Designed miniproteins, single chains, continued (5). Designs and how they scored, part 28

Each design is a single chain, and the fold is of that chain. pLDDT is the mean over its residues in the fold that is shown.

## One batch from the design tools (miniprotein)

Design m16943
Fold by ESMFold2-Fast:
Parts: structure tokens; sequence; C-alpha cells
Structure m16943 (fold): chain A 62 residues (1-62)
């Protein structure tokens, strides 16, 4: 889990929308959909609109 969190954080910092989508979907499938949606909302409030949208779309797909 530590490595997955580090990879997700790095993808978000690099603004790698595709990797953020993949990790968000995987986390949502693990039962943390509500947390992923909250993270997406937080990212949008911070001005990271594309990252926030990717997180929300991934969570909504589950």
Amino acid sequence: MEEAKDEAAKAAEEKDVEKVYEYAKKISEAGYKDLVLAAGDSAEESGELELGKAMREAAEEV
C-alpha cells in the first residue's frame, strides 16, 4: 500500500491524468469510492480540474 500511495501522489504531482484515473478506479473498486469522490472535489477546489474530473469519472464508473 505504501508504494501504491507514493505512485498515486507522484502521478498527481506530474499531472498524469491517465495514471490518476487508473489509481482512482482501483481504489474505488476496493470500496473507497466516497473517498475518491471527495479527493476529486478537493482537487477541483485547488484548481486541478482535469485531475479532479478524472478521479470523479473513475469513481462513478464503479
Scores: mean pLDDT 73

Design m16944
Fold by ESMFold2-Fast:
Structure m16944 (fold): chain A 93 residues (1-93)
Amino acid sequence: MEEIKKFIEEHKEDIEAAKKFAETASEEAVKETLKHLKKAFLNTKDLEIQKRLALILVSLPESEERKKVLEELLNDERTSEELKEFIKKLLEI
């Protein structure tokens, strides 16, 4: 929990940007962004980028689309166990 809280604090600007985007964007734009974040997450091998993308994903409003994307990431073979645990911990905060 200490490491995840520090990561959140270090990337607070990403969280703020995601929330501001969601407040001003259309529902379709948020849905499209969730799909693009999923694609970026699965196509990168950089753990730090994957963690930042996961943080942005969980910072967007709760929706069926967000739930589906998160479930797909947690069940994808390309998502490491470390990243699955990281996503689960983010959802508990």
Scores: mean pLDDT 82

Design m16945
Fold by ESMFold2-Fast:
Structure m16945 (fold): chain A 75 residues (1-75)
Amino acid sequence: LTPEQEREAEAALVEIYVAVGRIAADNLIKQGKKDEALQLLAETYRRAAERFRELGDDVGAKHYEELAKQYEKEL
């Protein structure tokens, strides 16, 4: 893979990680575990923000950083 293809693949993996985290959080909400769902979402978005920043995607990093802060405030 070229360095650009590798970065695109890594960005796609971050989005998959976020999607999986959201599905897991939705399942926790259905089980009545709202606080656990909020903790999982905050952690998922924080890690996504860190990874996008490492990839040089400041827009993606800021987007997920703001989402993480939103859920962290509700904990």
Scores: mean pLDDT 84

Design m16946
Fold by ESMFold2-Fast:
Structure m16946 (fold): chain A 69 residues (1-69)
Amino acid sequence: LKISEEEFLKKARELVGEDGSTGPFAHVLSAAERADVDGTFKKLYEKIKNNDLSDPKAQLFYNILSKEQ
C-alpha cells in the first residue's frame, strides 16, 4: 500500500466518520471499534502494510483505498 499511516487514518475517518458512526462504511465497525476509530485503523494499517489480508476488514479497506488511488 502506497499511503502513509497518517494518510490512511485520514481516509478511514472519511469512510466511517470522525466518530465511527456517520460515514458510508460505519456499519462495518463494531461498537467497540467505533469507540476507538484511530486504534482500530492503526491495527488494520499494520496488517495491510505486512500484507496480512486474511482479516476481512483489512481486505475491505485495502480494496477501497487501492481503487481510490
Scores: mean pLDDT 73

Design m16947
Fold by ESMFold2-Fast:
Structure m16947 (fold): chain A 89 residues (1-89)
Amino acid sequence: MKKEEEEQALRITNENIAMIRGLAQLALDLGLKYPEYRKDFEQLAQQALEKAKEAEELAKKDPVKGAEYATDALRETSDQLGNLLDKAR
């Protein structure tokens, strides 16, 4: 792999992991606002953090696959959080 491609993939992975961690924190905050769904938001946050860790591990073996995984994990986490928030309203 070209070093430039590897560096770009690692940047994408790190940025997406930071966003996933941000969404996990938002989920925890929303669990406090919507206590009936607190466990669901806490579970979503935990799953998001686990996906972030899996993205980091995958990136060590294949930076491009790590970036793809992190991108998919961010999309899934965002969609799940949006759906849960709509249900909690």
Scores: mean pLDDT 86

Design m16948
Fold by ESMFold2-Fast:
Structure m16948 (fold): chain A 75 residues (1-75)
Amino acid sequence: SEAEKTLKEFRKEVEELMKENKEAVELLKEEGKRALEKMKETTKKVSPLEGSKVGMAELSRGVGKAVELILEKRK
C-alpha cells in the first residue's frame, strides 16, 4: 500500500510537470510562428538579411517568455 501511494504521487508530479512544459511548448510554437511570419514579411518588404535579423529577435523574445513562464511556475 505504501509503494502504491508513492507511485500515485509520482504519477501526479509527472502529470504536473507535463502540463507546465506543455504551456511553455505551446507558447514557443506560437512565438515561433510569429517570428517566421515577421521574417517572411520583412524579407518581402526589405531584404532577406533584415528578415533574418527580425526573425532572430522575435524568436529570442519567445524563448525569453517561455523561460519566464517556467521560472514563474517554480516559485
Scores: mean pLDDT 74

Design m16949
Fold by ESMFold2-Fast:
Structure m16949 (fold): chain A 82 residues (1-82)
Amino acid sequence: ATPEEAAEAAREGARKGPNGFGTASQMHREGLKRGIGTGAVAGGGAAYAADKLGTSFMNPEEAAQAARDIAASPLKPPAAPP
């Protein structure tokens, strides 16, 4: 899916409170664990980033700010050698 959609989900979870923080990350981790093994890098990458950021923040406000910044800021693509 899109990074904006992932950010919205994490933001909603964080808004619920401190317990919501863990819930959002747990959900993303569950999907990642299954997807990563099979090879869905695009989808897994987005979920992975959301999970990592969610656990790094202590306040829901910071999580919401980060989510908005990610949607506005582009990611650096890796170099593709021949």
Scores: mean pLDDT 45

Design m16950
Fold by ESMFold2-Fast:
Structure m16950 (fold): chain A 86 residues (1-86)
Amino acid sequence: KEEFEKKAEELVAEKQKEMDELMAAGEPREKLLERKREMLKELLKEFVRNTEDEEERERLIEEAKRERPLTGESADAWLEAYEEVK
């Protein structure tokens, strides 16, 4: 549990750093949103890979939302990614 939570947090931090670098490079908003959706799909696939129980999978997703709150477009992208990978 603790190791998996830490791994998920590290993955989120790594993807966030990549996003920050793209923003600093002046990538257009449309590309940033597309990359963000791609990152969310990767995170969800990692959660699914490490969780066979659907209830635990939902718990991990909710915990990720709590630790890394999603609002507006981020929330929509997260839900879209979840539907695509399930």
Scores: mean pLDDT 63

Design m16951
Fold by ESMFold2-Fast:
Structure m16951 (fold): chain A 62 residues (1-62)
Amino acid sequence: AEAEAGARRDASAAALTPEQLEQIKKDVELSFLDMGYSPEEAKEFAEKAVQAALAGGGGIYK
């Protein structure tokens, strides 16, 4: 019983899937950790990178 409304959208045509977003977060976080940033700073950069990808990676669906 998990069909809680149809307002939820995957938006894979306009945005990345949850799995792809998680992969980007981990990849960016690891990259910044390798550069010597703290785990907290690396996580912040990863979050901003995901937001940037969502905004510029396919904001138009057609």
Scores: mean pLDDT 66

Design m16952
Fold by ESMFold2-Fast:
Structure m16952 (fold): chain A 118 residues (1-118)
Amino acid sequence: MLSLIFYGSSPVIKEIEKIVKEVFGVEPEVIQVNTLEELLEAISKSDYPIVVFADTVKAEDLPRIRKFLEEAYKLLTGRGILLIYGFSHEEEMKKVLEFLKEKYNGKIGHMTSLVLKD
């Protein structure tokens, strides 16, 4: 199942949901979390997670996010994890990456990330 996980809040969450539906051709399970612990739990329960650090995303970023997701769809075909985050979230990203290394022990074949300029 495809999971769209938002960490924090953004006025463009619904627009990102629409892009994911259009690009992947499936309805994602939408999960909103506010703590790192909740984020790691949501990732751990997801087969195909797309993680968005929502507070870094502006309306002007939506075309770039669409292109990233279109490229990721071609490369991953439902494999790996997709991360959309800004520089202000480097520490949270480090913890997410550490968690993924421990949980999947080198089985993360195609990790794709997009860093947004804050």
Scores: mean pLDDT 79

Design m16953
Fold by ESMFold2-Fast:
Structure m16953 (fold): chain A 100 residues (1-100)
Amino acid sequence: MSAEEEREQLAEALRETLLRAGASEETAERVAEALRAAPLSALEAASLLVWVALVSVFVDRGDLALAAEALRTLADILEKRGLTELAAALREAADEIAAG
């Protein structure tokens, strides 16, 4: 599988997870677009896949507060790595999920 195919699968998985958590289609798509544009290394992409899986588990359990906290923690990590646009989009998604 190519790095581009892996990136697209990761973006779609995150988008679907955010929609299931109650994020708006607009916010979920903004996160997916920011992820597609982000200059992720292979290790960063693999780490992000683990984070998406963790958020998905919390969403499936109905623990939206913990899902939002996981997204904020991920955003803090990504911001420290210079991925500020993706971090901002994830914080917006976390705020929507925590509110509804």
Scores: mean pLDDT 84

Design m16954
Fold by ESMFold2-Fast:
Structure m16954 (fold): chain A 85 residues (1-85)
Amino acid sequence: SAALEERLATLPAWLQVAFHNIRRQDTNGNGTVSFAEIRAALNQINIPESVKQAIFAEIQRQDRNGNGTASFAEILAALERFARR
């Protein structure tokens, strides 16, 4: 968790807010979030729809198993990739 928090701290503040909103959707505590829950979390943030779509596309690219879910580590990796574009 310390390594994840350190990586998160390198992101712009609004992407940190995005990550925390997504983490709150994990109500069963299994460390994964469905794509529907990720979309709902992004919709709580006042950013352009095109930016929400770009972030969601990066998260979808991390779903190598095609199961429609992403782990916190995969979500963080997607946000890091988005920030470095």
Scores: mean pLDDT 79

Design m16955
Fold by ESMFold2-Fast:
Structure m16955 (fold): chain A 100 residues (1-100)
Amino acid sequence: SPELEALRRVAEKALEGFKKVIEAIQKGMSKEEIDKLINELREEVDAELDAAGVSPETKARFREILDKAYEKMKNAKSVEEAQKIYEEFLKEVDRLLEEA
């Protein structure tokens, strides 16, 4: 469906952004720089999700999953923790796409 394809594109953008956050943590970037990257990612992903034209219910569910992942990433203390957050996010997204 066009909605499923749009959601998949938004999810891929978020996953690519989280990979960049993990790389930033690995490189020892400051918490302020990492928070800025996450905030910029949030704005870009939210704009793409709004443009996707998905149902309000699906959009709300995806935003909840995204918001939890952003907050967990901001509080990640290690690369290993950030990687686990990434894997959990991927799993939650796969579930959402199967239900859509």
Scores: mean pLDDT 85

Design m16956
Fold by ESMFold2-Fast:
Structure m16956 (fold): chain A 90 residues (1-90)
Amino acid sequence: SMEEEELKKLIEEYREKALDPNATKEEIIEITLEAMEKAAEYLESQGKNEEAELIKLEKETFEKYADKLSKEEVQDVAVTIADKILELID
């Protein structure tokens, strides 16, 4: 669907931004949280309401946990989340 293709492009852009050496830790956290929110919205639109709710809860947990991580660790987590979201929407 168009919504799936648009989400994939956004997640790929977020993944690329997470790997940008000029991006700050805060910027990477923010784009990761936005990616999770958009993924949850997409899953909800597909009738996967429980999966969407779980992602929203994980988003809140990540926001709290990310403050304890280094920039490199946040980058690794962000890329992992992006890759998992891309797998889920296929």
Scores: mean pLDDT 81

Design m16957
Fold by ESMFold2-Fast:
Structure m16957 (fold): chain A 85 residues (1-85)
Amino acid sequence: GELAEALRAAGEKLLEAGELPAAEAREAAIKTLEELAAKLEALGRADLAAAVRAGRERLRSLPAEKGAGAAAALGGALLDAGEAL
């Protein structure tokens, strides 16, 4: 369904962001999570949008060198969540 596709698409973009230099990875991941949160709200999933925005704020507070690893981990988690739906 649309929810599963949104989660998988965001997961793939986050895995791609994880291959960037650390600071660029963090900014790309933040942008991807903002776009995902907007899509989740449009799908009537304000609960998931709030969780994604909370995850985005945690990314903002991470050291830059952790950005790529965090993006890859989140990407895998979103792919798994989309596959489970």
Scores: mean pLDDT 84

Design m16958
Fold by ESMFold2-Fast:
Structure m16958 (fold): chain A 89 residues (1-89)
Amino acid sequence: ALSENEAALEELLEKMLALMERLGVTEMSVSDFEAALRADPSLSEEEREAMILLVRAASKDGKSVTKEELEETVEELKELNRKSEELNA
């Protein structure tokens, strides 16, 4: 269900924000973020793939991503999921 996708997106965002907080940063290069996600043994391969796609989607310049851009992108995806669910209801 689309509500399951919203929950999954929220969980991915929480894990990504926790990583940034652990590193003491509010902004990271896309390459550094991808490297950090690939190096994290607590993440499943599925979670890692989804997070890398989110980082790339959130980056406005394709070079860096901010905490704010990640939060905005996840909210955008959640709204698109809600709209899609409404159209199929």
Scores: mean pLDDT 78

Design m16959
Fold by ESMFold2-Fast:
Structure m16959 (fold): chain A 90 residues (1-90)
Amino acid sequence: SEEEKLEEALELLREAMKLMNIDEEVIEDIIEKLRLVAKKEGVEKALENILELIKNMIETAKRNKMPKEIIEKLEEIYERVKEILEEVKK
């Protein structure tokens, strides 16, 4: 279901935010806002917002010269969420 795909993408986003050392309270606030986007504008829109957030995290990690291992994990998470979005668009 689209709801199951959203939950999978939100868990991947949580993983990405933890790699960026974002506080748990901030992570939960962002996730709740994305749930509201999904409710108001649809799951596809929420997934697009998740992809944009992860893309921005990758750019920030590269700018801040974070370890290559962290950047590679963020890029893997991005590709997984992108695959979820492409499945929802069908």
Scores: mean pLDDT 89

Design m16960
Fold by ESMFold2-Fast:
Structure m16960 (fold): chain A 96 residues (1-96)
Amino acid sequence: SMEELEKLVKELEQIKDQVIAALKKQGASQEDIDYIKKKFDEIIEVAKDPSVSVEEFEEFVEKKLREVEEDPRLSEEQKLLFAAALEYAIDLVRES
């Protein structure tokens, strides 16, 4: 629903801010931070589209998760942090 999507967008923005803060504390490069930020921005943009179903949104998030997991430039700690955040986001959508 539109109301659930609006709630999800707000929760995703909060998760993004928390992940960025954690990456900065871990001493991640600005390049790595910008890359992860871009992935969250792409996910949030899809979440804002009222024509996108919850199922289509989940599939998009799973695709972005795989893209980050398969990127050899990112550290395992950065990948784990991003994966945990997106798994939490998917759980929130599935419970809604």
Scores: mean pLDDT 79

Design m16961
Fold by ESMFold2-Fast:
Structure m16961 (fold): chain A 104 residues (1-104)
Amino acid sequence: SLEETLKLLDEIYEQMKKELVERAKAEGLSDEEIQRLLEAVDRFYEIAKKELKEKKATTPEEVLDIFQRALEEASRLLTDPRMRELFSEVFAKALEKLQEKLES
């Protein structure tokens, strides 16, 4: 359902923020780098939520397509290729951890 899909998006959004904070501490990111990454995560959430509601996406394939397009669009806020790679890794790790929770 749309409600369940939006709940999944909320869980991904929260997990991405947790992964970002942990990665920032591990890699010694600057306050400006952290702020830009947080803005990209917020932009991802905004785009994905809007598209999920407009399309009323219900299949896993449609949901993942929306998430990938939202991630690509949000990454345009990041001009440094290193920051874009880190942003993609944060998303992938968040998705992986949520999949592990569903299997446990």
Scores: mean pLDDT 81

Design m16962
Fold by ESMFold2-Fast:
Structure m16962 (fold): chain A 74 residues (1-74)
Amino acid sequence: SLLEKLKAAKGDKSPEAIRLVQEALLHSDDPETILAAVEALKALGNEDLIKQVKEYIEKHLPPELREAVLKALE
């Protein structure tokens, strides 16, 4: 599953891992998958992706999950 691949990719800076994170953050409606992608994104340290994800989260996530994810990205 995408969630399992994201958990395995945590700390992996390969182009494949980055692509999985981007796909999950832009195309997944599953809160657990989005949170796993946020954790992987933080491990990558890509500030441009973090900015894009914050904007996406503010528009698409439920309020309760939105606050948790935004705190995780601090």
Scores: mean pLDDT 70

Design m16963
Fold by ESMFold2-Fast:
Structure m16963 (fold): chain A 96 residues (1-96)
Amino acid sequence: DLEARVAELGREAAARLDAARTEAELEAVVAETRAELEALVAATPAEDAERARELAAKLLEQVENRLAWLRARLAGREAEYVELARAAGDDAEAPE
């Protein structure tokens, strides 16, 4: 079932995004999800290709929206760390 495969990809992408701790990890998850969706659409028979593209586009939109939210959250935490480090008299370096 095409919908079941797209839903599984979506669940895996969401779990990986939630586990990501760095910008590079977030970008890798989105790039891998996009590649997997493009491969799925390419492997779909012509009669189902439009439905596959619609499902893939919707999932990509959801993944990109979650990425934007997670990026904002990471930037907020990094900015808070920099301010705390400055207040403590330490170097303003990002945590590992």
Scores: mean pLDDT 75

Design m16964
Fold by ESMFold2-Fast:
Structure m16964 (fold): chain A 92 residues (1-92)
Amino acid sequence: SMEEERRRRLEELERRAKEYLESIKNEEARKLFYIASLLPAVERAKKAGTLSEASVEAVKEYEEFKEKTKKKEELEAIEKGEEIAREVEEIF
């Protein structure tokens, strides 16, 4: 079924995201990857009015860091996180 196919694709993406997250040695890059991968979910929560104040602050901090960072590890983490986020949106 379509639901079963979506579930399998999401489980595979979650596994890939976890593997990549565990491979990141830089704590800041790890945080950036995590936030970037969650951006579509955050936008849905924002529209639903369920977004916490801590999540709003984390996203704001992420956007500021994204504009200012030039560190290769941090830029690669952001790119990979956004890639995972795009693949999640493609499933829906």
Scores: mean pLDDT 76

Design m16965
Fold by ESMFold2-Fast:
Structure m16965 (fold): chain A 94 residues (1-94)
Amino acid sequence: SLEERIRELVRKRFGDELTDEEINAIVEYLLRLAEKHPRLREDPAALESVLDYIETLVRAAKARGEDIREVLEKHEPVIEYWLETRLDLELAAR
């Protein structure tokens, strides 16, 4: 499933650095994004790019003692703008 794929990718990137609750928060967030942006389900490169960005945010949040869920919510407009811009570029390439 998409959920299991996302969960595996998150676990590979963070290993033992995150609790199961923190991993679940990231997985739930990405599933919500994928529901709104079908490209995340269809394009592995788009999913990987979003994960690269989220990894950077999560590592910074952990270093600052910030809540992961709060940081993801704060940055959601930037992530959605990026997804909309990337989608336009891929549509133009067809």
Scores: mean pLDDT 79

Design m16966
Fold by ESMFold2-Fast:
Structure m16966 (fold): chain A 96 residues (1-96)
Amino acid sequence: SSDIENLIALVQKSFDQVVADIKAAGHDDVAAQVQALGQQLIEAIRAKDFEKAYEILLEMEKLADELSKTDPKVGTLLGSSVGVIQIHLTVLKKSS
């Protein structure tokens, strides 16, 4: 499905940028976790495992919330990226 490939491309682009921003802010451990979760998210979307994809996004939201306690700017950037992907995933699921 072109919609799935478009969502995968959006995930890749959005998380590549936010991982770079998190690393630039000095949170290398969080950046590595977000990168690993991003790859798992892409595989879940490709498999059409929407339940798993939502679970991964929830884990990313928890990381954003924790990061926001020490770095509100970078935590908000991560949370915003997760929110955008959740909206697109919900639209894709409803069209399926």
Scores: mean pLDDT 87

Design m16967
Fold by ESMFold2-Fast:
Parts: C-alpha cells; structure tokens; sequence
Structure m16967 (fold): chain A 65 residues (1-65)
C-alpha cells in the first residue's frame, strides 16, 4: 500500500540508495497520488533519492488526509 511503500522509500533514501528509493516512491504513487509517481521518476533520472522519498510521503499524505 502507499504507506508501506513510502516508509521503504524513506529508509532507502536514508541509506543513499537512490534506485530503491525511486522504485518504492513509484509504488506509493500507484496506490496514492499519480503526480508523486511522476515526480519520483524525474528524481530518479537526477539521482535524487531524497526527492523520491519525499514524493512517496506526499502520495501517502494525500491518501490519509
């Protein structure tokens, strides 16, 4: 679900794993906000693990309110 994917994206970003952070952020976007999914893809192209993790949490927050 979006929350689980967002948590994993943040954990991946914390360890500097941009590829894993981007993948989990994309999964969060699929279950929440599609804009977050696209932002994660762009962050991945730039090697921005923190941006990907932020996108995942944005998707999760929209799903929760």
Amino acid sequence: DAEEAARRAVEAAARGDAAAATEYALKSGQHGDPRAGEAARRAGELGDAAGAATSAWESYKVAQG
Scores: mean pLDDT 67

Design m16968
Fold by ESMFold2-Fast:
Formats: C-alpha cells, sequence, structure tokens
Structure m16968 (fold): chain A 76 residues (1-76)
C-alpha cells in the first residue's frame, strides 16, 4: 500500500520516517477499517507527508503515491 511505499522510500534514502513503524501500521489498519470521514482525514495526512518527501526528492514512486492519494480523496 501507500504507507509501504513511503517506508521503503525513507529506508532507501537513510532518512528516519516522520512516523514510527507502529504509527505506519496503524495507518494501514485504519485504511481497512475506517469509515469515509476517518479515511479522508488519514489520506489528507498521508498526502502532506508525501508532499514533504517530494520536496526533498522527486521520485516516480512518490509521484505515483501522490496521484493515488489525490484520486482516492476525490473519489471518496
Amino acid sequence: GLVKILLEYYKRRGITPPLTEEQLKELEKKFEESDKQKLLEILEKEREEVEKALAEEKTPELEEALETLDRLIKEL
């Protein structure tokens, strides 16, 4: 999922993720269990983190993640 892509990006870059592994796992769980309103809040927060990562380095993986988040937010 998106959270996994972000975690892999930070790991490859040697950057400490802004969220802990436990927080990232909770976000993935929330993507599966949350209602529409909670999901929108989580997606908006993830979008902010992807934008921060993109500001440091623009990669196809992060661009795809941002596009996916924008699509999901728009469709919800």
Scores: mean pLDDT 68

Design m16969
Fold by ESMFold2-Fast:
Structure m16969 (fold): chain A 82 residues (1-82)
Amino acid sequence: MEAAQRLEQLAEQYESLAQRARDGGGDSAADYFQQRAQEFRQLAEVARTSTDPAEIAAAVARADQLEAEARYLLEVAPPLLL
Protein backbone atom coordinates (compact mmCIF):
# COMPACT_ATOMS: atom_id res chain seq x y z
CA MET A 1 0.00 0.00 0.00
CA GLU A 2 2.63 2.61 1.04
CA ALA A 3 4.89 1.64 -1.91
CA ALA A 4 2.02 2.11 -4.39
CA GLN A 5 1.17 5.52 -2.86
CA ARG A 6 4.81 6.67 -3.15
CA LEU A 7 4.97 5.56 -6.81
CA GLU A 8 1.67 7.33 -7.60
CA GLN A 9 3.07 10.51 -6.00
CA LEU A 10 6.20 10.21 -8.18
CA ALA A 11 3.97 9.85 -11.27
CA GLU A 12 2.03 13.01 -10.30
CA GLN A 13 5.30 14.88 -9.61
CA TYR A 14 6.73 13.99 -13.04
CA GLU A 15 3.43 14.88 -14.78
CA SER A 16 3.70 18.30 -13.09
CA LEU A 17 7.31 18.63 -14.32
CA ALA A 18 6.19 17.68 -17.85
CA GLN A 19 3.50 20.38 -17.79
CA ARG A 20 5.97 23.03 -16.58
CA ALA A 21 8.42 22.02 -19.32
CA ARG A 22 5.66 22.30 -21.97
CA ASP A 23 4.66 25.74 -20.64
CA GLY A 24 8.31 26.82 -20.96
CA GLY A 25 8.61 25.54 -24.55
CA GLY A 26 10.81 22.55 -23.62
CA ASP A 27 9.05 19.84 -25.66
CA SER A 28 11.96 17.36 -25.30
CA ALA A 29 12.00 17.83 -21.51
CA ALA A 30 8.19 17.50 -21.41
CA ASP A 31 8.36 14.20 -23.36
CA TYR A 32 11.07 12.88 -21.01
CA PHE A 33 9.11 13.72 -17.84
CA GLN A 34 5.85 12.38 -19.32
CA GLN A 35 7.55 9.06 -20.19
CA ARG A 36 8.89 8.82 -16.61
CA ALA A 37 5.42 9.60 -15.19
CA GLN A 38 3.91 6.76 -17.25
CA GLU A 39 6.62 4.34 -16.07
CA PHE A 40 5.95 5.30 -12.42
CA ARG A 41 2.19 4.75 -12.96
CA GLN A 42 2.87 1.26 -14.35
CA LEU A 43 5.12 0.44 -11.36
CA ALA A 44 2.46 1.80 -8.97
CA GLU A 45 -0.10 -0.57 -10.57
CA VAL A 46 2.26 -3.53 -9.99
CA ALA A 47 2.81 -2.48 -6.36
CA ARG A 48 -0.98 -2.09 -5.84
CA THR A 49 -2.16 -5.33 -7.54
CA SER A 50 0.68 -7.83 -6.98
CA THR A 51 0.51 -10.26 -4.05
CA ASP A 52 4.17 -11.29 -4.58
CA PRO A 53 6.56 -9.36 -2.28
CA ALA A 54 9.39 -9.95 -4.79
CA GLU A 55 7.43 -8.25 -7.61
CA ILE A 56 6.62 -5.29 -5.34
CA ALA A 57 10.28 -5.02 -4.27
CA ALA A 58 11.40 -5.15 -7.94
CA ALA A 59 8.92 -2.38 -8.86
CA VAL A 60 10.22 -0.15 -6.03
CA ALA A 61 13.86 -0.86 -7.02
CA ARG A 62 13.08 0.03 -10.65
CA ALA A 63 11.39 3.28 -9.54
CA ASP A 64 14.46 4.17 -7.44
CA GLN A 65 16.70 3.58 -10.50
CA LEU A 66 14.47 5.75 -12.72
CA GLU A 67 14.40 8.57 -10.14
CA ALA A 68 18.20 8.44 -9.69
CA GLU A 69 18.67 8.54 -13.49
CA ALA A 70 16.33 11.53 -13.86
CA ARG A 71 18.09 13.36 -11.00
CA TYR A 72 21.50 12.67 -12.58
CA LEU A 73 20.36 13.91 -16.03
CA LEU A 74 18.90 17.10 -14.51
CA GLU A 75 22.23 17.74 -12.74
CA VAL A 76 24.71 16.93 -15.58
CA ALA A 77 22.66 17.67 -18.76
CA PRO A 78 20.11 20.41 -17.89
CA PRO A 79 20.21 21.99 -21.43
CA LEU A 80 18.89 18.71 -22.90
CA LEU A 81 15.95 18.63 -20.43
CA LEU A 82 15.17 22.37 -20.10
Scores: mean pLDDT 78

Design m16970
Fold by ESMFold2-Fast:
Structure m16970 (fold): chain A 118 residues (1-118)
Amino acid sequence: SSREERRERIVEAAIELAKEKGDFEKVSMREIAEAAGVSQRTLYSYFPSKDELLAALLQKIKELVEKAVEAAKEGDLEKARELKEEAVEATKAILGEEDAEKLKEILESLIKQAEEER
């Protein structure tokens, strides 16, 4: 696999484990390496600390939110809703339910406004 594909697999594994445990703090770097199918040494070569991995997860949420807003502005409401759901689920897994609910409300409001302006 390419370095980009492996990095993406690590990020995906971290999000899924956070969902399973309900709290990213309860997820160990060892469990993430096992779930991603990489050695711990390989994981640390991508993310030297759990904090750097957390920063990557937050960056992933930001990218999903930006893509959802862009899709809504372009009038692709179905794509906007899909990206909203991905962003909300990732936020719930990493930051918790309260932040996920707030993000969901904000993005649903933006999508509704875009729909009504057509």
Scores: mean pLDDT 86

Design m16971
Fold by ESMFold2-Fast:
Structure m16971 (fold): chain A 79 residues (1-79)
Amino acid sequence: GPSAENIRRLIEILRNSTDPSERLFAAHGIAEMIRADPSLAEVVVEEGGIEPLERALSDSHPAVRRAAAEALEEIRRAL
């Protein structure tokens, strides 16, 4: 459905974008979507989103690191 497509798009941005603003948007977007619908945490896991989120914890941009930590916390709480 549209939510799963949006999750896949955000994971792709987080994995591949060289723009810190786009990576921030992706990590923050994942956190917001899970906060609105906790069932999407399973979709993030299934679509391989955990690895790029964990990688983003070491991102060069502090805001991206915080957003990734927030997204991982929302996933942990939902599962």
Scores: mean pLDDT 89

Design m16972
Fold by ESMFold2-Fast:
Structure m16972 (fold): chain A 93 residues (1-93)
Amino acid sequence: ETMETVREMIDLVDARQNGDFDYVQRMLDQRINDGLTEINTNLENARRYLSLGDIKSANEYLANAYSQLAGIYRRRGDMEKYEEYLKKARELA
């Protein structure tokens, strides 16, 4: 399922919100790909704005996360996942 990576990053944001800061910090310190770190930051911001009731801002950050994830799949030659995540980004914008 193409949503798995995004769900994993949302779970990481939830862990941070629930006080699992050591886990989040270790994951960020062990960054494997700068693009994945940027995606996580956008998901973190999306969750924050959603909690504040600012759906528009939350959707903008989530759209940015999907666009960045689509870019990663395009660079890896996975055009099907690129198109799926690009569509999700456009639906949120």
Scores: mean pLDDT 67

Design m16973
Fold by ESMFold2-Fast:
Structure m16973 (fold): chain A 66 residues (1-66)
Amino acid sequence: SSAEAAREANLKGIEAARKAYEQGVSFDEARKIGAEEALKVAEDLYKQGKASKETVENVRKALEDL
């Protein structure tokens, strides 16, 4: 479902942010890295037919608001 796709994208984003923060980037930069990873995952899931366009737009909006 689109909700499952959103959860997967968010979890991948959180994982990327945590890894970046542990490697010494600032909290704000880690958040941005996480949001960019979440968007990449959401776009990939959309291309595979596993996510809605709305899911991708919601993730993109979150990145733009950082």
Scores: mean pLDDT 83

Design m16974
Fold by ESMFold2-Fast:
Structure m16974 (fold): chain A 62 residues (1-62)
Amino acid sequence: APADKIKAAGFDLGPGDETKLNVIVELEGKKYEVTAPRNVPVGTLVEKVRAVGGHFVKVGTL
């Protein structure tokens, strides 16, 4: 399931706090708002999403 792939890549589907960065990812043709640690480079986030068969859309909210 997309949620399992998102978690395996190190992201959460839950709400972020001040230590988290909101990002939009696309998996199986659908866009998801997920959270990642703020101290992780965007290039690393792109690679993590690619590793689970998705793509990185943008930093921010839907």
Scores: mean pLDDT 75

Design m16975
Fold by ESMFold2-Fast:
Structure m16975 (fold): chain A 82 residues (1-82)
Amino acid sequence: AAAAEAAATLSSCLKSCGCSDAAIADGASGASKSVSGALTGDADTATEGSASISSGLSACPSKACAASCRKSLSSVVDPLLS
């Protein structure tokens, strides 16, 4: 499932960046919601997911590493959505 792939990709990447378990959980939950919302046409769920991703990323000690993780997420999600 695209949502599970997105969550797993972001979770693994953020874990390698040394982010807290809470930040990793927020990012993974956000990625799952963002992809699910996009696939079902639920803009509210997609927006909520995007906000959770941003919250998780901002909680990481390395903002550069977290930004790289978001870029990696996009490269995985884009082929799954189109």
Scores: mean pLDDT 78

Design m16976
Fold by ESMFold2-Fast:
Structure m16976 (fold): chain A 72 residues (1-72)
Amino acid sequence: SAQEQEDLAALRGKDPESAAIAERILEAIKNKDREELIKILEEMLKIRSERFGIEPGEEHYERMERMVEEAL
């Protein structure tokens, strides 16, 4: 949507890496590609785990599943 494109433009200025990931998520949602959306979200969880030293738990995967259901 137009709102999502504006948010992406703002994010690119502050965090271009996160903007690229968000763009991939929006494309997966547009294509109704559940498998790709899950893969992207799993990649994000692994990046955060590595950066902050926090291992993803069951609650993180449950939240991911909820996000996928809400987006599709």
Scores: mean pLDDT 73

